Designed miniproteins, single chains, continued (3). Designs and how they scored, part 103

Each design is a single chain, and the fold is of that chain. pLDDT is the mean over its residues in the fold that is shown.

## One batch from the design tools (miniprotein)

Design m11578
Fold by ESMFold2-Fast:
Structure m11578 (fold): chain A 88 residues (1-88)
Amino acid sequence: SMEDFVDFLTSLSEDEFYELLGEMLGVPAEVLKKMSDEELLKLIDEVEEEGRRLAEELGETDRLEGLTFLSEVLKEAIKRLKKKKEEE
């Protein structure tokens, strides 16, 4: 489920999370760590939008649901990790 995926991502250390996110987005983890919350969310939106555009151009519209799901999981994970950091 989405919650299980978010729970997995939020169980990672900050370093482990950004390494995984960097691998998924094609951006070095060190660059992602320097980004603001707003910049990270915008990057995820841009990657989702480009992925959706490409899927539509290739006729792979069945993949659109998966792209939206992954984007929402990543955004929720970032939100929860930021909240934990502020509470520490």
Scores: mean pLDDT 77

Design m11579
Fold by ESMFold2-Fast:
Structure m11579 (fold): chain A 85 residues (1-85)
Amino acid sequence: MLEEKIRRLQELYEKGASKEEIIAEADRFGPELYPVAAALLAKDYPVTEEDREEMIKLVKELLSQGKTPEEALREVARHFLEKLR
């Protein structure tokens, strides 16, 4: 279940797993975990002002295309994680 996958990802982060390991685990369980992975990694890798503006624009564009808030959040999280790779 999603909650169980979220807990496993949080435990990996707490154990000091690398950003690469956290991203790989999120990739393995599917895009629903990207927001959780992004939130965990943003503690150590803060979003720049330029990245924040790009993400705000992306959310607005996705919502205007009829995407749900959940889908928009997932895509923004993916964008952030790709910048960390």
Scores: mean pLDDT 79

Design m11580
Fold by ESMFold2-Fast:
Structure m11580 (fold): chain A 89 residues (1-89)
Amino acid sequence: SLYDELLARIEKLLEKASTIEDERARDGVRLVIANELLEASETLDPAAQRELLARVRELAERVLRSEDPVLRAAAEALLAQVDAREAAL
């Protein structure tokens, strides 16, 4: 399915992101991926939305461990968006 193809591509992108030596750059890429997943979730059925929102949460929670306060703030904002979206489902 299109959803399965999306998940496969995301897993591949996350695997590639994990090879980035610079932790700040790696977390930045993770946030970009998380934001793309959040946007993509809007057009999916509720079960697929919940699964993608859970993935976005996992990525944002990982970035909260960053030493960069800008990345942490962006991750906190993303988590607030995930919470609002889950509450609306």
Scores: mean pLDDT 84

Design m11581
Fold by ESMFold2-Fast:
Structure m11581 (fold): chain A 96 residues (1-96)
Amino acid sequence: MLEEAVELLRRFLEEIARITDPAEREALIDRYAEELARLIPRETLEEDLREILLRIGFPMPLIERLDSGDFSVHPTDSPLTQALKRLIARLREILG
């Protein structure tokens, strides 16, 4: 399960980097959030997200913000980081 979620997130990051249309980006975020929601139990969501982000090589300072509630999209975030934060927010909506 966790390895499948890591691979799914890697595929998301590769695909989202190639899409410039806002509607297509949001559709991709929704699709991947739904797929991740099937792999990650609601009860372990935050722990599993932290582990997945660590395994894909996401920076520790940004992972630490996941637990603090300061994981909101910021204007200075890269487009890829913004997409990842939106994906996580959508995943939390589905499982919360």
Scores: mean pLDDT 78

Design m11582
Fold by ESMFold2-Fast:
Structure m11582 (fold): chain A 86 residues (1-86)
Amino acid sequence: MVKVSLELSLTLSGDGKSLTLSFRFENTEVEEVEKALRAPMEEAQAQGLTEIESASLKLEFVEVEGYSEEEIKEIQEQAKEYEAKL
């Protein structure tokens, strides 16, 4: 099980339209975050919003079970790399 705290802001554009989606999750299981993000993203794509104008992600791992210390470090480094590229 992996629980995360996550702040995500996405500005999507396409077909002369622009939409900002903002999400905040605290101590939430990754599977629940994925489900919550899926429906809004599918709706945005259906409306022709297929381009990302801007993205901001802040991610913290709160609980990790079944992962080694090395695997946790790799996940943390990937999260920091995504944050640095946004």
Scores: mean pLDDT 70

Design m11583
Fold by ESMFold2-Fast:
Structure m11583 (fold): chain A 85 residues (1-85)
Amino acid sequence: SQAQQIVDQLRSSLSLATDSPQYAAIAATIQQIRARARAAGFSDANANRLVAAIVTGNQAMLQRVADVTNLPIDSATQAIQWLLS
């Protein structure tokens, strides 16, 4: 799915040099996801936590963000699908 492709792209940032063109492209996608979360009513702190949870695959952090923001998800892919809706 498009959401799974975005999740995979974000997670690939963990294996890239920060000065690479590929990292710059992923950083732009991260900024877009943060902006969408903020537009959906997230604080800057919670938008940043959402991105961090998705990038690192931290399910516990993702669940905490979901609980405090009323996000209807149980996975990173569902979070991206919700943000794209």
Scores: mean pLDDT 78

Design m11584
Fold by ESMFold2-Fast:
Structure m11584 (fold): chain A 64 residues (1-64)
Amino acid sequence: MPSPEELRKGIQELVDKLKAAHPDDSVLQETVQSLRDYGLKLIEEGRLDEALTIRDALEAMLAS
């Protein structure tokens, strides 16, 4: 299991990559931002397993 700091960094890096890859897609930009905010909330609440699922979802979006 990654540390909370590593998971926050991983989520932010994936969000930044997705936003850079799709600058004109306002729906994707909003979706990615919502996933980031939810993932960070899960980390703050100590729900690291659920936050890891958000990271994996962002990684899957980037791989598509």
Scores: mean pLDDT 82

Design m11585
Fold by ESMFold2-Fast:
Structure m11585 (fold): chain A 82 residues (1-82)
Amino acid sequence: GEVEEAERLAASEDPAKRLQAGEIYYRLGLEAYRAGDLEKAREYFEKAVEATRDLESPEARRIRLEAEVQIGIILLQERILG
């Protein structure tokens, strides 16, 4: 499944595979967010940040920044709604 694929790619020492893992996790986070599963969405966005953390490419930096913004939005929603 996609989660198992992302876990395998994230465990790689290859920056291209780690970027691919970040892209998969980011998409899974968006899907969970749209489904209303804020806890699952945050988990996937955190995994996207971790998979791309050491990567310097513009693509990796974009995924990491976008995932961090989404985490901030979820935390704000949880604080406002209780």
Scores: mean pLDDT 87

Design m11586
Fold by ESMFold2-Fast:
Structure m11586 (fold): chain A 64 residues (1-64)
Amino acid sequence: TEGLEEGQKIDDAIREAISEANPDVSSARKAYDEGMVAAARTLSDGGSVDEAAEAAREAALKAA
């Protein structure tokens, strides 16, 4: 299942960060959006999927 692994890895990283921080609904939404933005920027700058997932996780944790 190679074609979907990139998106899944990033999504899982964001979800894990939100789950660990256990924020309220408003903060969880912000964390998800910030994580997705960080991942998109990393990929756009030529980063790997693993780097995008790590960037997304950190951005989500900071936003939560």
Scores: mean pLDDT 77

Design m11587
Fold by ESMFold2-Fast:
Structure m11587 (fold): chain A 96 residues (1-96)
Amino acid sequence: SSELERQQEEVERLAEENREKLEAVEAQLKELAATFSLDEPMEDVLTRIFRKLLGEELLDRPATREEAEEELARLLSKILGHEGIGEVIRASRASS
């Protein structure tokens, strides 16, 4: 009983932490979308967004569209592969 209660509290705490992180990312994306210029190249917009979200990970600008798409895929994989989110999903599956 006590162990089950501690496990539930831990799952709820992890869910809350990841919810706050997701809300922060969503808020940043909405702010950046509001500053989006219709005439700005998409590669420049995406580079700016990723630099804001991940800091200095895009110090060098991609030379080609293919390089930009590869970097975009890498960054999206990193964002979607956030360990906290994965742990909450795993805990939710275990509690099913």
Scores: mean pLDDT 56

Design m11588
Fold by ESMFold2-Fast:
Structure m11588 (fold): chain A 98 residues (1-98)
Amino acid sequence: MVRVSLSGGGTVAAGSSVTLTAHLESDKDEPFVVSLYYQKPGEEPVFVGSALVKRGGSATFTVTNLEAGTTYTFYAEARETPDGPVLARSEPVTVTVT
């Protein structure tokens, strides 16, 4: 079984950076590719970045240039390979930019 969770989010001022942390839980000793995405209202998901994460580990992502007055939905996905199937997806985290 593999699980990914995402933490961070909340309300931030325009021009600020946001730090989001993805945590991986797995019964496998192999590393997973953990990728962060965001979605703006009415737009397609955007890839932010990825990291190799071992079980019980975490990856930290810093996002900049967020638009004022916009609510972003972030989520993380775990794969065994960069182009492999999605095995786990986090609950979404909301970032509101004021």
Scores: mean pLDDT 84

Design m11589
Fold by ESMFold2-Fast:
Structure m11589 (fold): chain A 85 residues (1-85)
Amino acid sequence: SSNQERHLYGIQMRLLDGLLDYYSTTNPQSAQLVEQAKTLLDQWYLGKLSKDELISQLEKLREQAKKLGDTGLSDLLDELINQVR
């Protein structure tokens, strides 16, 4: 069970790093949401955050992305939520 979860976490973190690099120069508000998502995934992986808390916080970030008009980031955050479930 540990190997598949670790592999998925590694992929998710690399994708968020790429998005952070992209948004840091194009949309600082979206970059901040990506940084928060990355922190939440890291805290969950380290056992500092429950799965339910992670999902709840990612849902809040998804709604913030929608309010910013960033549908691409909102859709990606929805995909991350579904992957963690």
Scores: mean pLDDT 84

Design m11590
Fold by ESMFold2-Fast:
Structure m11590 (fold): chain A 91 residues (1-91)
Amino acid sequence: AVTKIWIEYPDGSRETVSNFAVSKAELEDLVRVAAELVRKHGDARLIVEIDGSKKEVEEYLKIAEAIAKAVGLKVVSKEIKDGHGKLTFAA
């Protein structure tokens, strides 16, 4: 699945963490690093988008949500469509 991970700052600037196909293990590591950065900042948002099969999207978003919550972030928005999913997290 193609995984887009970026951080969006209060001024509207964006920092890309990932924009390529990743395994579930790579997703876990990338989301953890990005979530810790968002937690440290306090006012940024973490965005995770997954493009793939319906099953891949569901599984990858569940991993992303579990890791981001474990770091201390909350889900502020969730979009799930066939072949695409997007989660936004904040501290």
Scores: mean pLDDT 85

Design m11591
Fold by ESMFold2-Fast:
Structure m11591 (fold): chain A 83 residues (1-83)
Amino acid sequence: SKEVEMVKEAVRKLYELLKKTTDQEKIDNMIDGLVETLKKINSPEAIKAAIEEIDKIMQEETDPFVKKQLERLKKRLNELLKE
């Protein structure tokens, strides 16, 4: 799915940002933009693909700041699946 690939790329772009900056405003803006985009797409498959990509990254990530930001995104995405 085109939506699935776009969402996986967006998660990877967030991860690259998290490796380069601790600017909470930039991080929050990217997280909010990703969540808003997924709400507009309204695809459980795309949301699940984003969560799976986050889980893959988190399995090998050791930085607690990066993990915390990814967990925040994952929590918001899981709430979208309950709607």
Scores: mean pLDDT 86

Design m11592
Fold by ESMFold2-Fast:
Structure m11592 (fold): chain A 67 residues (1-67)
Amino acid sequence: SALDLLEEAIRRAEEEGNERAKRSAEGALQAAKDGDYVAVLVGAKEAEEAGHPEVARLLREAARQLR
């Protein structure tokens, strides 16, 4: 599910110590619970800018499932 992808994104960011990517994934999880897939896509862009392409990929996949 989208929420499972977002939880995985949080775990990966945490394991790699990337606090900015973790904050983006946590914000995306809250946005997904609110039904805001556009905010999840914004989180994906923030994760890319934080240097975490895997988190960005997981957030984009989650956003696609929320449509």
Scores: mean pLDDT 85

Design m11593
Fold by ESMFold2-Fast:
Structure m11593 (fold): chain A 90 residues (1-90)
Amino acid sequence: SVEEILSLLQQGQLDSATELFKTLSSDEKTAFIEQVNLLGVKLEKEGKLDEANTLYRNALQVLDLCNVPLSEKLDLEVNDGILCIKIALR
């Protein structure tokens, strides 16, 4: 499920996350991207900037391995970029 993949990303288990992502329907893949964005924003609001950055980076790596188009993951790329700037300015 999407929740299982999110847990694997937070644990850095990218191979397992990638295999599960491949089993998702198109709608579930879209839901996964939306859930990553929501969780990343939540972590940022909690001051967990490094955890949010790790989540976005791991999610983007899984999406790249599965050949997901940039247009479908643009929000995650933008949020990761902004977060990297915020971390550097701390």
Scores: mean pLDDT 77

Design m11594
Fold by ESMFold2-Fast:
Structure m11594 (fold): chain A 95 residues (1-95)
Amino acid sequence: SLIEEARKKLLDLLRKYSHLFNKDTLTDEEIEVIAEIFAYSALIFAYQVFGDLPSLESLKKLLERLFETSQLPPAVAANRDKILEKALEVLEKLL
C-alpha cells in the first residue's frame, strides 16, 4: 500500500539523513531531502490520526501549523518556506 511504502521510505531517509537536522546550513539538495522527510512524516501522521488519505490542502495546513508551532532546528527554520514548497511537491506526486 501507499502508506506501507511511505513508512519504509521515511525510515530509510531518517537512517541515512537525520544528521542534516544538526547542520548549521543546508544546500539545495539537502533542503529537498529534509522536505521529503517532512512530506512522508505528514502523510503517515495524517493517515494514522484520521484513517483516510488526506487531501493536499489538509497536508499543507498541517505542515504550515507544524512549522508555526514547533521549535525547529535553526537551519530548517531558516529554509522553512522552501522546505514547505518542496514537501508539497513530493506529496502531490504521491497522491
Scores: mean pLDDT 84

Design m11595
Fold by ESMFold2-Fast:
Structure m11595 (fold): chain A 88 residues (1-88)
Amino acid sequence: MISKIKLYLGVSSEEGRKLAERVLEKVREEAEKLNVPLEIEEYEGKDFVLVKVETEENITIYYGDSSVPEEIKKKSKENEAKYEALLE
């Protein structure tokens, strides 16, 4: 079962803001439907969207476009790497 949804939004242009607003609306609707917490992190300087879905089974699924910065991708996956190290 889904336990948390986290949304990473980068906005640097009007087009990026419109995309971010559309994604935020859809993600908010899904979080409400599933009755799970939604966390939002906003960044300046580059247009991107990354949606991270965490499950109670410690599985993390993420959805993002090719514009997501490598630093944000790494940060979003950091917790999974810790669990892989413990489980071997």
Scores: mean pLDDT 66

Design m11596
Fold by ESMFold2-Fast:
Structure m11596 (fold): chain A 73 residues (1-73)
Amino acid sequence: SSLERVREAIAPFDKELEEVMKREGTSDWAVAFLKLLFSDLNLSVEELKNMTPEQFAELMKESTERYLKELAA
């Protein structure tokens, strides 16, 4: 699956991922990874776990717009 391929690709960051999982009290590596990617948005593990595909797409759009705005500054 695409999720399995992502997990393999981020294997070099396993230590950092384990530290986030331990800190947040979650065994879901995908949720921990999303929290790392969107660390500036201060989203909870519960919010990320219950996120719909539509909400995720909106989050990606907002994060991209913020990133581009910071690059322009």
Scores: mean pLDDT 70

Design m11597
Fold by ESMFold2-Fast:
Structure m11597 (fold): chain A 63 residues (1-63)
Amino acid sequence: SLRAQAAKYLELSSNYALEYGKYLAKARADPSYTEKAKKLQEMMIEYTRLYAELRREAEAAAA
């Protein structure tokens, strides 16, 4: 279901947030990690958006 998929994306966003924090700390010590940290931040934002979009789509489909 769309709601189940949305919940899964929310969990993925949370996981990427934790990894982002970890790599952000690494990037401050070693700039070679900067691109990795940026990509993790983008993935976190993307899955948060996907959650919101699927939630909206599920509401529209239920109407």
Scores: mean pLDDT 84

Design m11598
Fold by ESMFold2-Fast:
Structure m11598 (fold): chain A 95 residues (1-95)
Amino acid sequence: SVTDQTISMLQDLIDTLQQMLNDPSTSDDQAELTLSERFDRIIGFSLRNGDSGTLDKVLQIFRDYLLLRQTQSMDEVLQKTIQQLQDLISELKSS
């Protein structure tokens, strides 16, 4: 289903971000590029499938990421982003 595909994409992003947190060789620039590319893919998928509910939530998480990046360390931002993505998956599974 579209929901199952969306959950898979969100989980893959979470796994990637968790790996980055555990890898001291990952630069802030690499993390920012990965986040931007993955959010673009998820946003594009939601747009193509007319999933406005998921689109709005993903856009809010991305906006929060951009705002947090101006004042917090990459590690803190990644931890918060992972939590928000996990919360979204739980919400999608309960729907």
Scores: mean pLDDT 86

Design m11599
Fold by ESMFold2-Fast:
Structure m11599 (fold): chain A 99 residues (1-99)
Amino acid sequence: SAKEKFAEEFIEALKKAGPSEEVEELIKLIKENPLNPELLAEKLERIGEAAGNPGAAEQGRLVGEAFKWGAENSLSLEEMQARVEEELRRRREELARRR
């Protein structure tokens, strides 16, 4: 349950910053390897970089960092998702303020 909820919510966030083809590959990876956050972090960082857009690259790096942080601190997928969601929301606010 938590695994599928994380995948769906996380993917919705990625769709707004990255290409759908890469997102579909991420969906598969998350569903098949929910206990391997290090692998997910590396994949997310590369997807962001490959997109060639500053916003997509930054989001990919942010998500990758959250997964690595979760792995290092033995956090759940739910906690990693919450951290990514909060940080994305915060960055959107800063961008709206032009800061």
Scores: mean pLDDT 59

Design m11600
Fold by ESMFold2-Fast:
Structure m11600 (fold): chain A 95 residues (1-95)
Amino acid sequence: SSMLQQEQAFADQAIADINAVAETGIANMRALADAGDAQGALDVGRTAIAEIQGLADNAVAAVTSPELQAQVQAAADAAIKRVQDATAAEIEKAK
């Protein structure tokens, strides 16, 4: 009983960390775009995606449950999409 609860708590924390990286990355990207630093905004988005991927890879490697691995990967994919969509929106505003 304790091992599944520990893996669930670890997966939940990893998902929270992934979401926090996405939110911070999007906020920093928007701030740079608003300041006229389009390249800095793109670089922040790329860094956030790399950090999300690293967090997901580490969490998937640390849990043995295929269902928890899938939940972490789905959260990472959704977070990456949010960063990509925010990046595309900032590019569109710059036109």
Scores: mean pLDDT 88

Design m11601
Fold by ESMFold2-Fast:
Structure m11601 (fold): chain A 90 residues (1-90)
Amino acid sequence: MDIEKGIKLMEEGAKAEDPKERGRLVAEGGGLAGNGLSSLKDPEKARELGKKALEIVMEALKRSKSIYAVQGAVAGALSVIGGEITAELS
């Protein structure tokens, strides 16, 4: 649930024209996705969903060189990676 909502928010962010909005949505979506990933009891599914979320981060970065979009994308990526690692350790 939260993972799906997070990924959708990240997808919306990657498509946003405003660099600040893009960064904000990707960071918020990444946080939600990471939190959801950290509570998964299926490490394989966590890896698959984490990979999908990180691909969205890469798309957001390719569309903008703005520091705001980069900061948001990096924050989102770190949240996803942290959640994926936590799921692996659970």
Scores: mean pLDDT 74

Design m11602
Fold by ESMFold2-Fast:
Structure m11602 (fold): chain A 85 residues (1-85)
Amino acid sequence: DAAAMEAAVAEALPVAEEQYKNPDPERVRALAEASTGYLALVYAMLLYRITKDPEEAMALIREPRDRLMFKAYIEGKSISLSELS
């Protein structure tokens, strides 16, 4: 839900700030692999923003629901997602 997604974004924020200053896609990949639920989805989205490789990021997402959300995100179908942030 939105609250769980907001919590995952908040947890990932320090990593996103670190990656903005000093990009390390291997670190983000490792964090996504070690994470579950929305946190893994958020780290996969962050990895995509760094590498621009949607297939690599998609491979890190285990839950079918979260894969659909990521696909919508990369396809730009996320007017709702951009309003919820």
Scores: mean pLDDT 74

Design m11603
Fold by ESMFold2-Fast:
Structure m11603 (fold): chain A 79 residues (1-79)
Amino acid sequence: SAAELARARELVARGVELGALAAGAAALKASEEELTPESEEYRELYLKAKETEGITPQDIKDALAALEDEVTAAVEFLE
């Protein structure tokens, strides 16, 4: 559990380090309210990545941009 939270926090921290990822995701949530099918894909992407530990900044950008609603839930869950 703690290791999984640490991994998720690391992924979020890397996203934030690029500057716009979290802000972009928040804007997406405000503007685009149809992320349901892709929200599950974000979770699967995260689970797969934590097993291999090979997430790139681009992977984080894509996940945040496409699945903003799930990002909010995941951040709360992972902390």
Scores: mean pLDDT 50

Design m11604
Fold by ESMFold2-Fast:
Structure m11604 (fold): chain A 69 residues (1-69)
Amino acid sequence: SELEKLIKEAIDKNLTVREFAEKLAEKFGIPVELALNMIKAIVPVAEDDDPISKFEKAILNALERLKAN
């Protein structure tokens, strides 16, 4: 899926939580703050400057739960 491609790109490029939120916002036409809140809903302890790869397992687990339903 498009979301999975963006997650892989963010991990491969070592993007921060904020940089990943900016790419989500651009791709899906939503505000950056909304994209950031969506990420923090999955990983509430994430800081804006944390690398997204730090939370790879949590994010992938959330996607697997969405696919199961």
Scores: mean pLDDT 78

Design m11605
Fold by ESMFold2-Fast:
Structure m11605 (fold): chain A 96 residues (1-96)
Amino acid sequence: MKIFRETLSLRAERDQVAVVTVEVENLSGERARVEVEVRNAATGAVARLRLELEPGERGTLVARFPAAAGEVVTAEITVRADENARVVNVSVRAEA
């Protein structure tokens, strides 16, 4: 059931916002149901996206968390999908 879990720590050097982008692509020959969650570990703030992806479709969740300059933001990323899980591609990009 759980495909992917990652924890990222971001230091805010330039902006007062930490941005986490999660992109999910269905590489299977069948429709996949996917849930994407990004949580700030310190504050408990959470962004969620639920998707039904046809073969070759992509979905993107962009989560923004306020951060003071020099602050470290820890983001917990979870991606869950149905039985087609093994052929779902997950890409994570983080900026602060």
Scores: mean pLDDT 71

Design m11606
Fold by ESMFold2-Fast:
Structure m11606 (fold): chain A 100 residues (1-100)
Amino acid sequence: AEKELEVTFEFDEPDYVIAEATLRGPGGTVEVESLESGNRSTAQAGDEPARAGVPAYASTKTVKIRVRARVEGQPLEVEVRARNQKTGEIKEGARFRLEP
């Protein structure tokens, strides 16, 4: 199975943010894209949790990313978060499971 979603984060202060997707499971991929910068990062699941993260700049306290996840053979858990690098504030965006 494959899932694509847009995730929006709102922070108390506009600043430098890293948005990331964490994969847990033995097979599959995730891509994270910053809709402001176009920067993309990809991670592949394996024996250890894998992370794909992109820098984003929250000029209006709002950060938008696109997440694409694909499962291969076995279930994947995907968790999407963003962290403000100056304040340390963490926002959860999405958490979902993909079945093959």
Scores: mean pLDDT 76

Design m11607
Fold by ESMFold2-Fast:
Structure m11607 (fold): chain A 70 residues (1-70)
Amino acid sequence: MDELKQQWAEEGREAVRRAIELGVDPEGALEAVKEDARERAEQLVKEGKLTPEQAQELVDAVTRAAEEAA
């Protein structure tokens, strides 16, 4: 779980940074990354690969990393 949280956080941070470098506004970049993380986490819960609590932890980790990058 911790390794997965770190991976998703790093991916989210990189995605926000790249979007901003390409001219997307920080708010829009942040919302897009957060939405993607929520959809991915929800799918993994539906597949039985994550609990709802683990999914929320992943989304929270991505949100924090993305906010730091924006």
Scores: mean pLDDT 81

Design m11608
Fold by ESMFold2-Fast:
Structure m11608 (fold): chain A 90 residues (1-90)
Amino acid sequence: DFEKKLEELAEKRKEEIKKNEKDEILKTQMLGLINTAKEMALKGKSLSEIEEKLEEMIEHFKKMVEDEEMVEKLRKFKDELLEEIEKLKK
């Protein structure tokens, strides 16, 4: 069941972030990306539509903070999350 696996993936990634990420700003942004990706995937949105929305969120964050390293961490996290969601569809 895709929906059940997606919920389990989202909860697993959130718990890993809460345990391992020490930067509260980065943690908040990563949790936001997970929640948005999960909700869009549950609504049947394509991976390209999800990627576009997550990139929009990261670009909005980039305009608020001049921290390129943090922005790159968010982009890498987005790519990893999208790959995990794609694997669940197989």
Scores: mean pLDDT 83

Design m11609
Fold by ESMFold2-Fast:
Structure m11609 (fold): chain A 79 residues (1-79)
Amino acid sequence: NVEEARKLGEEYARISKEASLAARAGDVDRARELIDKGEEVKKRYEELLAEIGKVDPGLAERLRREREELLDRALEEAS
């Protein structure tokens, strides 16, 4: 499910940005909550990516690259 993988990648990037902003603001409780949520999303993403990679490893690599780009942009916005 390629669409689900993309949505999970976008969600992970958003949560990572929010966690970074919360940590910088000194909101430790909020940062921990967001980190925990991010780890759940990341786990689901990696499981789905592994499944896709068994059938189409090239597509899995493209999806991983898309996630990396989204995360980089989200964290840059948090800076």
Scores: mean pLDDT 83

Design m11610
Fold by ESMFold2-Fast:
Structure m11610 (fold): chain A 91 residues (1-91)
Amino acid sequence: MEKNIELQKELAIEFIELVLGKKYSEEDLANLSEEELEKLKPYIDELIAKLREIVEKYKIPMEELMQLVIEALKKKLDVDSIAQYVEEYFS
C-alpha cells in the first residue's frame, strides 16, 4: 500500500516537471491549484487513453505500469514516446 502511494507521488512529480517545468515536492502535490490541474489534464487524459489499449492487451499490473512510466519520464520521453516505451517492454 505505501509503496504504491510512493510510486503515485513520484509519477506525479516527474510528470508535472515535464509539463510545467517546475520541480514539485510531495507537499506541493497536495496543494495543486485548479489552474495547474487544468493545464495537466489534457496531457494526463492523452497518456491514459494511449496506455489503456496497451494495458488491456498485455494485462499489465498497475504497480509495474507506474514504474515503467516513471522510468520513461526520467529519460525525458514525451507522452507518445512513453506509450511506445511501455508497449515495447511487453512486446
Scores: mean pLDDT 76

Design m11611
Fold by ESMFold2-Fast:
Structure m11611 (fold): chain A 90 residues (1-90)
Amino acid sequence: MEESRQLILDYARQFGEQVGIEGAKEGKSLEEVEEESKKIIEEILRRFPEIAREKGLPPLDEKTTLETLEEALKVAVQTARETYLKLKEE
C-alpha cells in the first residue's frame, strides 16, 4: 500500500508541475491550471487499479484510496500553482 500511495503522490507532483508549465506557456488562468490538476489526479486514481496490476503493485483499499486522493489533489494543485506563478513572474 505505501509503495502505491507514494507512486500516486509522485504522479501528483510530476503532473502538477507539467500542468503549471503548460498553463503558463498557453496563457491559461491560475483557476484553469488548478482545475486541470484536479482532473488529472482524479483520472489517475480512477485508472490506478489497472496501473497497479500492470506494475505488480498492491491495490489500494477504499479508505487508503480516499486518503490518497485528498492528499494527491492538494499536492498537485499546490505544485501546479507554484510552478505557474514562478513562470508568470513579471
Scores: mean pLDDT 79

